Designed miniproteins, single chains, continued (4). Designs and how they scored, part 108

Each design is a single chain, and the fold is of that chain. pLDDT is the mean over its residues in the fold that is shown.

## One batch from the design tools (miniprotein)

Design m15726
Fold by ESMFold2-Fast:
Structure m15726 (fold): chain A 115 residues (1-115)
Amino acid sequence: MPSLEEALDAALDEVLRIVEENPNATPQEIRDKMAETLRALAPDSPLAQALAEVLRNMSEEEIQRLIDRLKEMRNATPEQREALRKEIYTELLDKALPLVNARQDAEMAARAAAA
């Protein structure tokens, strides 16, 4: 099973591919594909399930901001790319952790975030 980080990387790469191949893709389509990829790659992770839920409930504006940052990351230096990746992960995890805590033990969420 890939790590949560690997699943997130794959989901972000899939979103960039969709945007590049289909410029008419709606924010909703992009959101749904990202959530589906994350769920498929990390099905046994409560945090990955919570992240998929967060992504499905993101506003159109939030999704567009995420896409813009992903495009910036694609053209960034390796150092800038790593910084942007951590920023995106932190923002998504901040939204996902309360949802995991509503369904699961906070200890479980903390262990998943540390992995």
Scores: mean pLDDT 72

Design m15727
Fold by ESMFold2-Fast:
Structure m15727 (fold): chain A 77 residues (1-77)
Amino acid sequence: SSEELLQEIEALLEENIELATKTYNLSEEQIQQAKARRQQLIAFLQSHKDDTDLLERTLATLREEKELLEKLLKEKE
């Protein structure tokens, strides 16, 4: 369902911010900006919840971003 896709997207957006913070040593200002952008994206997707192609493409992009961030973090260790 669109609600389940949105919930997964919201979770991945939060997780990717945490991963990016560790990978790039983000400043408090950068973290706050990322969180603000997350809220804007969530609001946008909620207004387009009937666009399943948009939700699925967003989810796929976030999953790919997570894999990249995890790889970069491991290479940094």
Scores: mean pLDDT 86

Design m15728
Fold by ESMFold2-Fast:
Structure m15728 (fold): chain A 90 residues (1-90)
Amino acid sequence: TAPLSEEELEAVKEVLESFGAENVRVVDATVVQGHAKEFSDEQAAELARAVAEAVGRPVAVVKSETEDGVLIVVARASPQLNPHPNVVVA
C-alpha cells in the first residue's frame, strides 16, 4: 500500500479530529490513527467519504474494537491490493 503524503496525512488528521477521534497521530508517516470510546459503522463510512473527498484519493478506514474503546486507522488504499477503497470496517 502506497503511503500518504505529509499534506494528505495532515488533512486526514484534521478530518479524524472533526469526527471526535482523540489521540489522533501520524504513525511513521504512512498511517493516521485515532481513538474513540464509541465509533459506529455509520460514522466510519462517513469518515471514509470525508477523508477521500479531502485528499482526492482512495483511502482505507479500519475500525477495530480494543479494550480501551475503538481504534480508528486511516491509510492510503491501493486498488490492486485493497479492492474496497474508502470503506473497511474491522
Scores: mean pLDDT 69

Design m15729
Fold by ESMFold2-Fast:
Structure m15729 (fold): chain A 96 residues (1-96)
Amino acid sequence: HMEELQKRLEFSRELGREIADRLIAAYKENLLSTVEELVKLAEEGKDPWAKRVVEELTRFLGVSKEELPAKVRELLDAGDPEVEDLVTRIDFEFSR
């Protein structure tokens, strides 16, 4: 029966969306934790790479180093497209 097939396809699509949402949520938490760790490493002065990444992110977002974790959280909570730009900036500095 066609209705049975349609129900199975809708269930599969819904499950796919739920999995995607959970992966995005885990990714956002990992990004925030990474930014917080980078700020800490930059403050300790032990990692020149962490200092450079934090300086680039503060310039990109127009905030101070101390405000950076709060700004990243704000963007993640808002679902702002700047989150993709933030990821690109971190990846670019990581690849240097």
Scores: mean pLDDT 67

Design m15730
Fold by ESMFold2-Fast:
Structure m15730 (fold): chain A 94 residues (1-94)
Amino acid sequence: SRSEEVARIAFEAVEAVTPELDAAYQALLAQAKTASPAELDALIARFRADVEALAERVREEVLKRTGDEDAARAAQAMILTLGEADAERIRAEV
């Protein structure tokens, strides 16, 4: 069905950027190990900005492929949710 096709495309777009999101997280984790509290706040802010840019790219890709604004926003929200979980994990580990 069209709904299943749209959901599949949205999932594929999210999965395609997962390695880039993981690379950004690994870079943050490496820098966090020697960061002061103020430096850590700046690093997390930069990571959040990178995640927002990645989420916007995913939104645009899903919208371009499907024409479905709700699916595009859902895919964007998924990347933002994953990035927020990564940011909270860093604060717990350092």
Scores: mean pLDDT 88

Design m15731
Fold by ESMFold2-Fast:
Structure m15731 (fold): chain A 57 residues (1-57)
Amino acid sequence: SLEEAKARAEAAVKTVGDAFGASPETVQRAIDEARKLLEEGASLEEAVMRAANIVMD
């Protein structure tokens, strides 16, 4: 489901953020972007990849 995909994306982004020492604000922006992409029909993989780029920037 979309809600399950959003939860998985959030968990993945938090894991990447922790690994790279990203700020809570950056992690939240990445989660928001992943959720938006999923709502627009992107795959879980695409949403997580785009969000991870925000966290790693």
Scores: mean pLDDT 83

Design m15732
Fold by ESMFold2-Fast:
Structure m15732 (fold): chain A 90 residues (1-90)
Amino acid sequence: GVVVTNPVSGAKTVYPSKEEAEKALALQNSTDKPFVGKNGSRFKTKENLEINELMLDPSAPRPFVSPISGERFPSELLRRVHELEELRRQ
């Protein structure tokens, strides 16, 4: 199966194929996710859209550093999500 991870919330959904994943996401996104990001990703809230756009902005400062991986993020929320995923893998 194909695992699709939401870059904002970290939520993972498993689909039997990439084509079916894209079709299902397109159908769902047209009804309940009105906010569209620069990369084509859709979000239910404007706040999630803003977080996604900050991640995609190459000029955005990344002051939040993960103490586990050393990776940098433009928002504290994204750093926290990353830290929780790293702790779960260890």
Scores: mean pLDDT 66

Design m15733
Fold by ESMFold2-Fast:
Structure m15733 (fold): chain A 90 residues (1-90)
Amino acid sequence: MEELKKKFIELSVEAARLLDTDPEKAEKLMEEMAKVGKELAEKMSKEEFAEVLLEATEAALEVAVERGELSREEAERALEELRERLKAIV
């Protein structure tokens, strides 16, 4: 499970890094992330998956802001929207 969690976060960060420079490669990484995410969701509780999803999203948004792909306002809003959706699960 630990390796899948790390892989999910790593794929999220790599996809964020490539969104501006190589969107086709970013899309492929997001597809891999979706497959890993599905496997994680099947093997862990909704609460545990929500925590992993939030951490991966925070890491990806931070990279995107640092690279100038997103504004701080856009990243903050995306994170808030995710937190609100996760409240429905928990």
Scores: mean pLDDT 77

Design m15734
Fold by ESMFold2-Fast:
Structure m15734 (fold): chain A 68 residues (1-68)
Amino acid sequence: EVRELAARAFRAHAAGDEAALAEALEQLKTVLIQQGYSEAAAQALMDYVRAEALAMSPEEALRAAERL
């Protein structure tokens, strides 16, 4: 679940799809809250995944998604 949403975020970044990236990250935050994380902790983890995705080249992001 979390891995699939992170993979979706990485694929969206690789494709240059900002809307899909934002949707995947918001779904990730929702899943984390449902799993018992506080809203602040879920936001921080979402921000971390976003930063990781944006630091990758499109090729790196696609490879990372395939390995998740």
Scores: mean pLDDT 82

Design m15735
Fold by ESMFold2-Fast:
Structure m15735 (fold): chain A 61 residues (1-61)
Amino acid sequence: MIVTGTVALAAPGSEAKVGDKVVVEVKGTAVINGKRYAYGTALEVNGEPSSSEVVAEVESE
């Protein structure tokens, strides 16, 4: 499963930073206080190819 979101947590030294827009290949999800989070590999960070591990906040419509 692939989702788009905003980085909430990134590994130290990764290309992804908190607040970046990401496309994530999802390994797991959680809902915390009505917000959905996805953990996985960021395939893209701000439109650039990546392989960083991230936790991203997924906005629901």
Scores: mean pLDDT 78

Design m15736
Fold by ESMFold2-Fast:
Formats: sequence, C-alpha cells, structure tokens
Structure m15736 (fold): chain A 96 residues (1-96)
Amino acid sequence: AAAAVAQALADLEARHKRNLENIDKTIEWMIEEAKRRGKPVSLTLPTDPSKKITFDPVAMDEDELKKAVEEGKKILEEDTQNSLAAKRAQIDAAAA
C-alpha cells in the first residue's frame, strides 16, 4: 500500500535527522571516553568497514584534535547519508 511506503520513508527521514543531530554527541562521547581511559578510541564505519575514526587526545595536541574532530564529523555525516540512501533504495525496491 502506498500509505505504508510513505510511512516507512517518513520514519527513515526522522531517524536520519536524529542520527545527524547525534554526530556531535558521538564525537564528544568518544573524546571523553579516550580521556577517561587514557587510550585512543576508534569507531569502525558500518557502511565501510575499511574506514575508521580514531581520537587520541593524550597523543594529539589541541590543533590536531580539532582537525580530527572536523574530519571525523565529515566522515560520520557521509556514512549516515550512505546508510539513508541504501535504506531508501530498499524501501523503493520493496514497493515495486
């Protein structure tokens, strides 16, 4: 039914928006956790396991950490967009 497809797409968009809003919180949590443990914290990307984001605030100076945050945010935003596109394509294919 067209209504079920529209609802699935609306739910996906709402989830994607929440995921984007949570990127800053995810990075902040990783940095705080790395500081708490005194060890690097890494996150492997679900859509591309060959890529990972690593924060090491013990070994990084302030400028290096700032650059790593900016790069990590961009990578997470791109991964989130790729995940949205893949799920949207699955919904569209199931509706056909």
Scores: mean pLDDT 77

Design m15737
Fold by ESMFold2-Fast:
Structure m15737 (fold): chain A 70 residues (1-70)
Amino acid sequence: SEGYRQAINAISSSKNPKFSAQSLANLAKGMGRNDLAQQMNQAAKLADQGNTDEATQTVQQVSQQLLSQV
């Protein structure tokens, strides 16, 4: 679980919200959290559309939820 905690913190601290969203989507899927993976895939699309603030907020919320499970 410590490895997951470290990965989530490193990914969520990235200044690239699309990268953070895509990486956390893969991590969430690996943890069996398909609901959070879908939220992250949506955040990645928002970042692509220039909605960086909403993407960043979603990344932060999902990161906290994933951290609560490791």
Scores: mean pLDDT 83

Design m15738
Fold by ESMFold2-Fast:
Structure m15738 (fold): chain A 98 residues (1-98)
Amino acid sequence: SVDDLYQQVQKLIDDAQVKMAAAFKANDIAAAQETAKELVERLFSLLPDNSILREQANRLIEEIERAKTVEEARAQITRLLSLIQMLVGEYVNDLRSS
């Protein structure tokens, strides 16, 4: 169901946020980068293809991978999470209007 899919997506986001917060606290930028990349790959395996949002997410992953400080990684990850929330919102609305 739509609700089951939404719960699975939110669980993935919540788990990733916990792991990223722990990585930031440990100043482990590589762990935060890997967690963000895994989150995107996992989410796009569950959600319908949206080429524009996928391209934007991939660009943000590239910027996250280029980050050399916790502040740089956090800023790009915040932008990525905002894009993911937009994609999820559009998908849920589309299913409800179908």
Scores: mean pLDDT 78

Design m15739
Fold by ESMFold2-Fast:
Structure m15739 (fold): chain A 74 residues (1-74)
Amino acid sequence: ALAVLEELAARLRALGVPDETVRDVLDVLAADLPIEEAVAQVDAILTAAGVPEDVRAQAVKLAAEARRRLAALA
């Protein structure tokens, strides 16, 4: 679980997502939320932080993949 979140954090930072926003995204994914709700909350966080649409699309995809991996490990 920790390795999935660490990999996601590194990828989000590489895309230029601010550290504060990365932490908010990781908090959502660490919660036991349905994938559709987690993805919606992540997209809202990235939108509120002013992340560009192209970066946001990639970040949401990475977050969805991470959430699926976390669900499979539970």
Scores: mean pLDDT 81

Design m15740
Fold by ESMFold2-Fast:
Structure m15740 (fold): chain A 74 residues (1-74)
Amino acid sequence: MQAELDAATEEAGAAFKAYHNAKTAEEAAAALDRLIAAVGRVVDLEAERSGDEALAAELRAALAEQAAAWRARV
């Protein structure tokens, strides 16, 4: 569990850096997709660890709204 969480968190960080270092809109969009996927994985793993599926559902909904807003701005 923790190793998977650490890996997902590292991927989120790497994707975030890729987004900020992107030279084109295409690179930025690809990095953003990676970031969203990695954050979603962290939420899923935390839900499994905590057993709080209601909180996980709220976090997934919030991530979906945030992802839509971020994609609209790229």
Scores: mean pLDDT 77

Design m15741
Fold by ESMFold2-Fast:
Structure m15741 (fold): chain A 79 residues (1-79)
Amino acid sequence: MSLQDILQELQDLAARAQALYEQLKDPRFKEIAEEAQRAIDELLQRSSQSIDDPQAFLQEAQQRVEELRAELEALVAEA
């Protein structure tokens, strides 16, 4: 997975969470959308620096996508 693929996944998660917030009016979906946007901002900031271990960086980024997806799926199951 490239950094661009990970950023796209986070953007898709943010968009889906925002759409669910607009539909369901549950502020927890808005919180997930904001968390996904913060993850994008953090990854872009880190990618602008010299990365000592690019493989570890991508692994951490992928793990964060998986965590945010799990949070979103859990909230959808509650709704």
Scores: mean pLDDT 81

Design m15742
Fold by ESMFold2-Fast:
Structure m15742 (fold): chain A 58 residues (1-58)
Amino acid sequence: KPKGLTPEEAEKFKEDIKKLRELYKSGAITKDEYEQLLNELAKKYGVSKEDIEKYFKE
């Protein structure tokens, strides 16, 4: 139940997460930094870490 995001905000959120994944895969950030940045994005957009998985699976 992500009540805080418009469709545009949800797409922006997904793009921001994709950018973090690319940084992690390229070795520019560590796994710990990746996890922290994901938590910060979730907090910024008002979603839980569980909701992050929802945006990628559906």
Scores: mean pLDDT 72

Design m15743
Fold by ESMFold2-Fast:
Structure m15743 (fold): chain A 55 residues (1-55)
Amino acid sequence: SVLLASPEELEVVVRDLATGEVFTTWEEASEHAARFAATAPASVQLALEVLASPP
């Protein structure tokens, strides 16, 4: 899964390269990332957590 988001922007575009799914809202993208992180290896979970955290 690939997630790209900016806190200062109102729209989020993310794409899951494995499934081809596209998400256009932060809420939907965050929910998808959280579900994926729950089943992903620890290293991927940490990467997703860092990406979801504001600077």
Scores: mean pLDDT 50

Design m15744
Fold by ESMFold2-Fast:
Structure m15744 (fold): chain A 52 residues (1-52)
Amino acid sequence: SMEELRKKKEEQEKIQKGVVAYTSAALRGIGDGKTLEEIKEEGERARERALK
């Protein structure tokens, strides 16, 4: 249905936005010499902000 198609596109857009936000924050954390755990935390926070 058209509704199912729209939901699929919205889901994919949210996933893409989340991945981009996480990746950008993770790369910044790597550049700043943060630990893997700190990088994961920053990435998750960025993803949450982007998907709000």
Scores: mean pLDDT 84

Design m15745
Fold by ESMFold2-Fast:
Structure m15745 (fold): chain A 79 residues (1-79)
Amino acid sequence: SNEDKIREIEKELLEELDELKKKAEAAGDEEAVRQIDLAKQYIIQLSNHMIQNKYSLEEIDLIEEATKKALEELKKAVE
């Protein structure tokens, strides 16, 4: 279902953010940790919003692409 797809994407993104958070914590970068925690909260809220509003597969794919691009930029800033 579209809900299952949204939850799978959410899980994948949260796992990547958790790994990035471990790197930021090891580096003592408190600001990066804070930004990652906000990104995690945003992803959870966005996923719930998409499910509640019955987003189409096309909308889900566009948001997945945009979110993954934003995550890659965040990873570059932390690494």
Scores: mean pLDDT 88

Design m15746
Fold by ESMFold2-Fast:
Structure m15746 (fold): chain A 82 residues (1-82)
Amino acid sequence: DELIERLRRGELTREMVLQLPALLVDDWTPGPLLLDPNYVLTSVYFIYQNNFDLEKARQAMLSDPSSRLKPRDVLLESLEKM
């Protein structure tokens, strides 16, 4: 993926960086500027912690109860089943 390759090289523009959450969250839309940096940084954190393995990063994000990147639909489905 070009975004991951550019991330490895440190060649991302700000607008490209805002697209990184979409790699971990299918229906991601950039929120207000006050929220966007935190979600971007969280996405970068999980991607780096899992050595740029997107599947492992997604699993780590979904298993972390503090992660604000969890898809809303996944959280709603979990609550509905309880």
Scores: mean pLDDT 57

Design m15747
Fold by ESMFold2-Fast:
Structure m15747 (fold): chain A 67 residues (1-67)
Amino acid sequence: SGLDLAVEAARAGLEELGVMDATVEEALQALKLAGYSLAATALAEVRRHAVGPDATAREAVEALERM
């Protein structure tokens, strides 16, 4: 699905920049500033489906990977 592809793309960018343990918002900004536009768009999609608290990017990605 499109969401599965978004999870993969987000993980790849997050791991390459080393920002998996930042908050989703901080990681999203880091990806955008680094020019990782595909990974940033993918993380924004993951964030839309990952509800809620001040979650880390790792927590959001891993929650959707378990689906």
Scores: mean pLDDT 78

Design m15748
Fold by ESMFold2-Fast:
Structure m15748 (fold): chain A 88 residues (1-88)
Amino acid sequence: SEGERASRGMSIAGFTVDSSDDENGGMMRGRTAGYTNGLANKTSPQAAADFAEGLRIAGGTPVPPDASPEEGARRGMEAGGLAGKATK
């Protein structure tokens, strides 16, 4: 399912959404991870690449190579929300 794909992608991106997370819980987890990875984009290229690939798998949406913290947060929030929603 879309949510199972999202959960798998988020695991690759370095965080998890479990069966107790609702849509809001998933969104908050994804937002935090996305913001953190956006900040680290130029200092941790591998972590940034893993996050981008994980989000692509989770939501099918590419993350820009030079994503700002705000853009990373938006992308992570979207994927996290999808994963959390599907665990209901």
Scores: mean pLDDT 65

Design m15749
Fold by ESMFold2-Fast:
Order: C-alpha cells, then sequence, then structure tokens
Structure m15749 (fold): chain A 99 residues (1-99)
C-alpha cells in the first residue's frame, strides 16, 4: 500500500541519518550544529512515522514530511553541509514520487 511505502521511506531516511551521524562522529567531523540538526530531523521523522503507524492519512503525513525535509534541506545549505542537503533532496524526491 502507499502507507507501507511511505513507512519504508521514512524508516530508510531515519536509518540513513543515523548512519551519517555515526560516520561523522567516528571521523571526528560531526560539529555541534550538525549534531543538533541531524538529531532534530531524526526526532521529527520518528514522529511522522508514529503518526503514520497510528493511522493518520498518508497524504497528510507525506505533505508534512516533504515540508520538514524541505526546511531541513535549506538549513543544511545555510550551514554549508552539501552532503546533508543532497540527502534531504533525495528523500524529498522519493516522497513526491508516492504522491
Amino acid sequence: SMAQQAKQLLQDAIARLKALKAKLEADGKLTPLQRELIDAAIAEYEELLARLEAGEPVDLVLQRAIAFFSLHKEFAKQLGDEELAALFEQIIEELKALM
């Protein structure tokens, strides 16, 4: 179902953000601002996943997800984090493909 596909994309997005955070921390490259942004993004996406699991309409969850990823992408660009911005852009494209 569309809801199952949205759930999988949000789970994959959370996993990619956690993996990126772990790699940056292991490499000694994780800044305090990057940590804050990544942790905030993970928390918001986990909330969206919980709302989807609770049976909220998938279209509303997808619209909210796209809005949050778009905002976070712009914030990542302002921080000069091109890799994080590209990851958010990829996720936005995947979510839009479900609408």
Scores: mean pLDDT 84

Design m15750
Fold by ESMFold2-Fast:
Structure m15750 (fold): chain A 80 residues (1-80)
Amino acid sequence: KKEKLLHQAQDLLTAAGQMIDEAERLGNSALKERGEEVKKRVQELIADIPNLSAEEIEKRLAELVKEMGEIQREIEKAKS
């Protein structure tokens, strides 16, 4: 089951990179910095996966998904 969680974390890493690119295109340094911070946390989670329980990984993924959702909402507002 950790294999599926690793795939989810890799998908989040890709999504974080896309959010950073969008924030950079908008010229919004604050949103870019928030995206870089989330990307760093996803990379740290991926490195820690072998040492964490599935429950702990799921909890951290849920927190990261929530933060990415907040950033994505701000990016959409900045486009308007």
Scores: mean pLDDT 84

Design m15751
Fold by ESMFold2-Fast:
Structure m15751 (fold): chain A 68 residues (1-68)
Amino acid sequence: AAEEKEKKIAELEKKAQELQDEIKKWVDEGADVPLSELIAKAKEVQQLVDEIADLRGEKRERGPISSA
């Protein structure tokens, strides 16, 4: 159902925002955290963004394709 999908997207967006906030806090505090952890968090955010895109079903939107 669309409602279920919206809920899941909101959950993923919330997780991505929390990770972004953590990264910002670490940067503001002078990066006492290893760079490898910052990279790992950034990659996790990217994965969440990809999951959201997949859930929205964004595919084959490359203009009009006529069947053979």
Scores: mean pLDDT 71

Design m15752
Fold by ESMFold2-Fast:
Structure m15752 (fold): chain A 59 residues (1-59)
Amino acid sequence: SGSSYAGAAGAAGAEGDAEGAARYGKLTQNHGIPGGGLAAKAGAAGDSEAAARYGAIGS
């Protein structure tokens, strides 16, 4: 579900996996979970802390 992808995006971002964070964030965005798109953008930018924070909002 979208909420599990938001959690995965946050975890990937926290570990410095920007591509993983962006990928999972996009999946949460496609399921209409708030924060998923922001997590994806932060992950793509290499901001792992912001990606984790926005991913948590979607979970």
Scores: mean pLDDT 66

Design m15753
Fold by ESMFold2-Fast:
Structure m15753 (fold): chain A 97 residues (1-97)
Amino acid sequence: SELEKLLEEALEAVRAGDAEKAYEYARKIAELSKDPEELLKAADKILEVAEESGRKESAEAAKSALMGLLEGAPEDQKLISKLIGLILRAIGLELDA
């Protein structure tokens, strides 16, 4: 599916530390999917890739991608709250790298 392709591209951008591309792909995911569960699953995978990489650049790209998801997110309190929490975790990874 287009959504799966965009997620794969976003995860590769995070691994590469490409914050601009990570944001662009993540924003497109949020624009195509209005399902809070699907967006949370994407967000969890984005942060997992940054945690596994251990690189500051990957943490920065993950933060950028999560912000892209947040900006395109539907008005769902649980989704928004969890995305903010994941963004704060990504900031922590960037500072600890």
Scores: mean pLDDT 86

Design m15754
Fold by ESMFold2-Fast:
Structure m15754 (fold): chain A 86 residues (1-86)
Amino acid sequence: IPDEIKQIAEYLGIDPETIINFLKSLNVSVEDFLKPDGSKKLDEKLGITGLNFKERIVRIPPEKKKELAEAIKNHDVEKIYELLHS
């Protein structure tokens, strides 16, 4: 598992496989996610513009981290969008 995925998983308190399964549910490969353009394909699938998914995750308030982790586990795209734009 790539270090970037491990770091995000640790930050959110979830298993790295949870992130990989989430990406797979959106037809985003791990390779696409790790691209220097900040995972443009994932951003398109989530309806994110401007700040990318990775940048938005690290800016989420600590009290919302558990809620975001749960949304990722459940592949809840609408809830992820809502939390990342809060």
Scores: mean pLDDT 76

Design m15755
Fold by ESMFold2-Fast:
Structure m15755 (fold): chain A 99 residues (1-99)
Amino acid sequence: MDLEAGRRLAERLLASGSLEALKQMVDIFLFELEQAARLMEPYDPEFAESLRKKIEELREKYKQAVENNDVEGLKEIAREAFELSDTALRKLQELIEKR
C-alpha cells in the first residue's frame, strides 16, 4: 500500500466531518487488523499478541469516542488504525514470503 497517498485520502475524508464515514473506516480497519493477527499467530506469535493488544486499545478508544460524539478522537483513531493496518499487512506479507 502507498501509505502516504492513503493517509492523504484519509485526511480529506476526516476533514469532511462525517461521523458515519469515520465509523465505517475504523470498523473496516479494525476488522482487517484482527484477520492479520489471526494469520500471523502461527508465524510470529509475539507480534500477533502485540497487534491484538493494539487492536483492543483502539476498540476502547473507538467506543469512548462514539459515545461522546468526539469527531476529533474518531479522526485520530482512524489515522492510527490506518497506519497500524499498513504495518500489519507489510509484516504479514514478509512472514508468508519467507516460508
Scores: mean pLDDT 75

Design m15756
Fold by ESMFold2-Fast:
Structure m15756 (fold): chain A 75 residues (1-75)
Amino acid sequence: SLREKVIEALEEAIRVVPDPQTREGLKKALEAVKAGKLDEAIKILRDIAFNSPNEVDRGLALNILFLLLEAKKAE
């Protein structure tokens, strides 16, 4: 499912992101997705995408945000 793909993408991003604060934010987003709190996960990913100090981390969060929005749209 698209939700499973979001979970996989978040787990992968958590393993590779260099910034510790971004990693903690991604972990919170992962827990929100697992709990079915999609709007909370969207809010967290949006915050990371706009405010993370690392450009790569911002790009990863933005890509996962688009995937999560597609998952929500498919419902």
Scores: mean pLDDT 84

Design m15757
Fold by ESMFold2-Fast:
Structure m15757 (fold): chain A 91 residues (1-91)
Amino acid sequence: SKEMEKKLMLLKVLALAALGSAFVAKRAAEKGKVELAEENVRGAKELLEAMKELYEENKEKFSEEEQKEVEKLLEEVEKAVEEAEKVVKEA
């Protein structure tokens, strides 16, 4: 449906934003910008949480193909956030 297409698009936008924040966090930590790094980890985690909530609320309405696509995005974002958080803690 058009509604589910819009929700899938929103999930993709949230994923890109979360991945971007995680990337900025890692780069900021590497440059010793700890406060910027911590803020971007928080932002990435909040975006990941928003993705999880949106997916859980709509999971049964997505097709099996769409569910697989969203689950792959969630896994990629979760991995990026975990890697960024580790780099920031080591900084």
Scores: mean pLDDT 89

Design m15758
Fold by ESMFold2-Fast:
Structure m15758 (fold): chain A 63 residues (1-63)
Amino acid sequence: VPESSGALTPEQAEAVRALIVKDPTASIEEIAKAAGISRSTLYRLFKNKTELRADVAVLLAKA
């Protein structure tokens, strides 16, 4: 049962984190495509790449 807290799944968070580490200049669009997330979903959850990166760090620290 997915929570509506806006958090990514652990698998999606891991993929996003790996992409940011490998290519910190990658855009939200590129991250969404490589992580298997629709770009509209990422834009809804994160307004920009900085927010996305911060949220992924929190999710990985929690895991």
Scores: mean pLDDT 66

Design m15759
Fold by ESMFold2-Fast:
Structure m15759 (fold): chain A 91 residues (1-91)
Amino acid sequence: MEKEELEKKIEKEIVESLGYMIRAILNLETERLLKRTEDEELRKEIEEEKEKFEKKIEEAIEKGDVEKLLEVLKEADKKFKEFEEKIKKLK
């Protein structure tokens, strides 16, 4: 078995594990935000952004792109903080 193929397989498994963890974090944070607001427009925006991030995570897992997974995590963290500030201002 070529060492290069084994290394790629291990990298893929690591990326998949990271992707699943990031997806779990996004699900928990999305549910937390939705529980804190009844604003219909904001709820819709939160759900749409979650779907976009889930798609990006799936694409990064398929490509084995750990840098892309980290970028998605960073973007999601920033976006969810923006949603949290919007929720605070509405109340």
Scores: mean pLDDT 80

Design m15760
Fold by ESMFold2-Fast:
Structure m15760 (fold): chain A 71 residues (1-71)
Amino acid sequence: MIEDRAELAVLRLYEEFGKEEAERAMKTAINHYKLLGDEEKAKAVEKGYQRALELFETDPEAARERLRQAL
């Protein structure tokens, strides 16, 4: 599911490069889907991004475990 993929991508970028880089990448993905007229996918990416930020800020160890499971 695209929302789950977006969440994992944000978690990875946040761990490696920090919040600003993760936000930049996700805004690029959201804009890409909006440009294609795919509002549903754009919203899914935004939801994945929000979930990733909440998880990393609330429980960074759980965020890292999720990343290990996805590798």
Scores: mean pLDDT 79

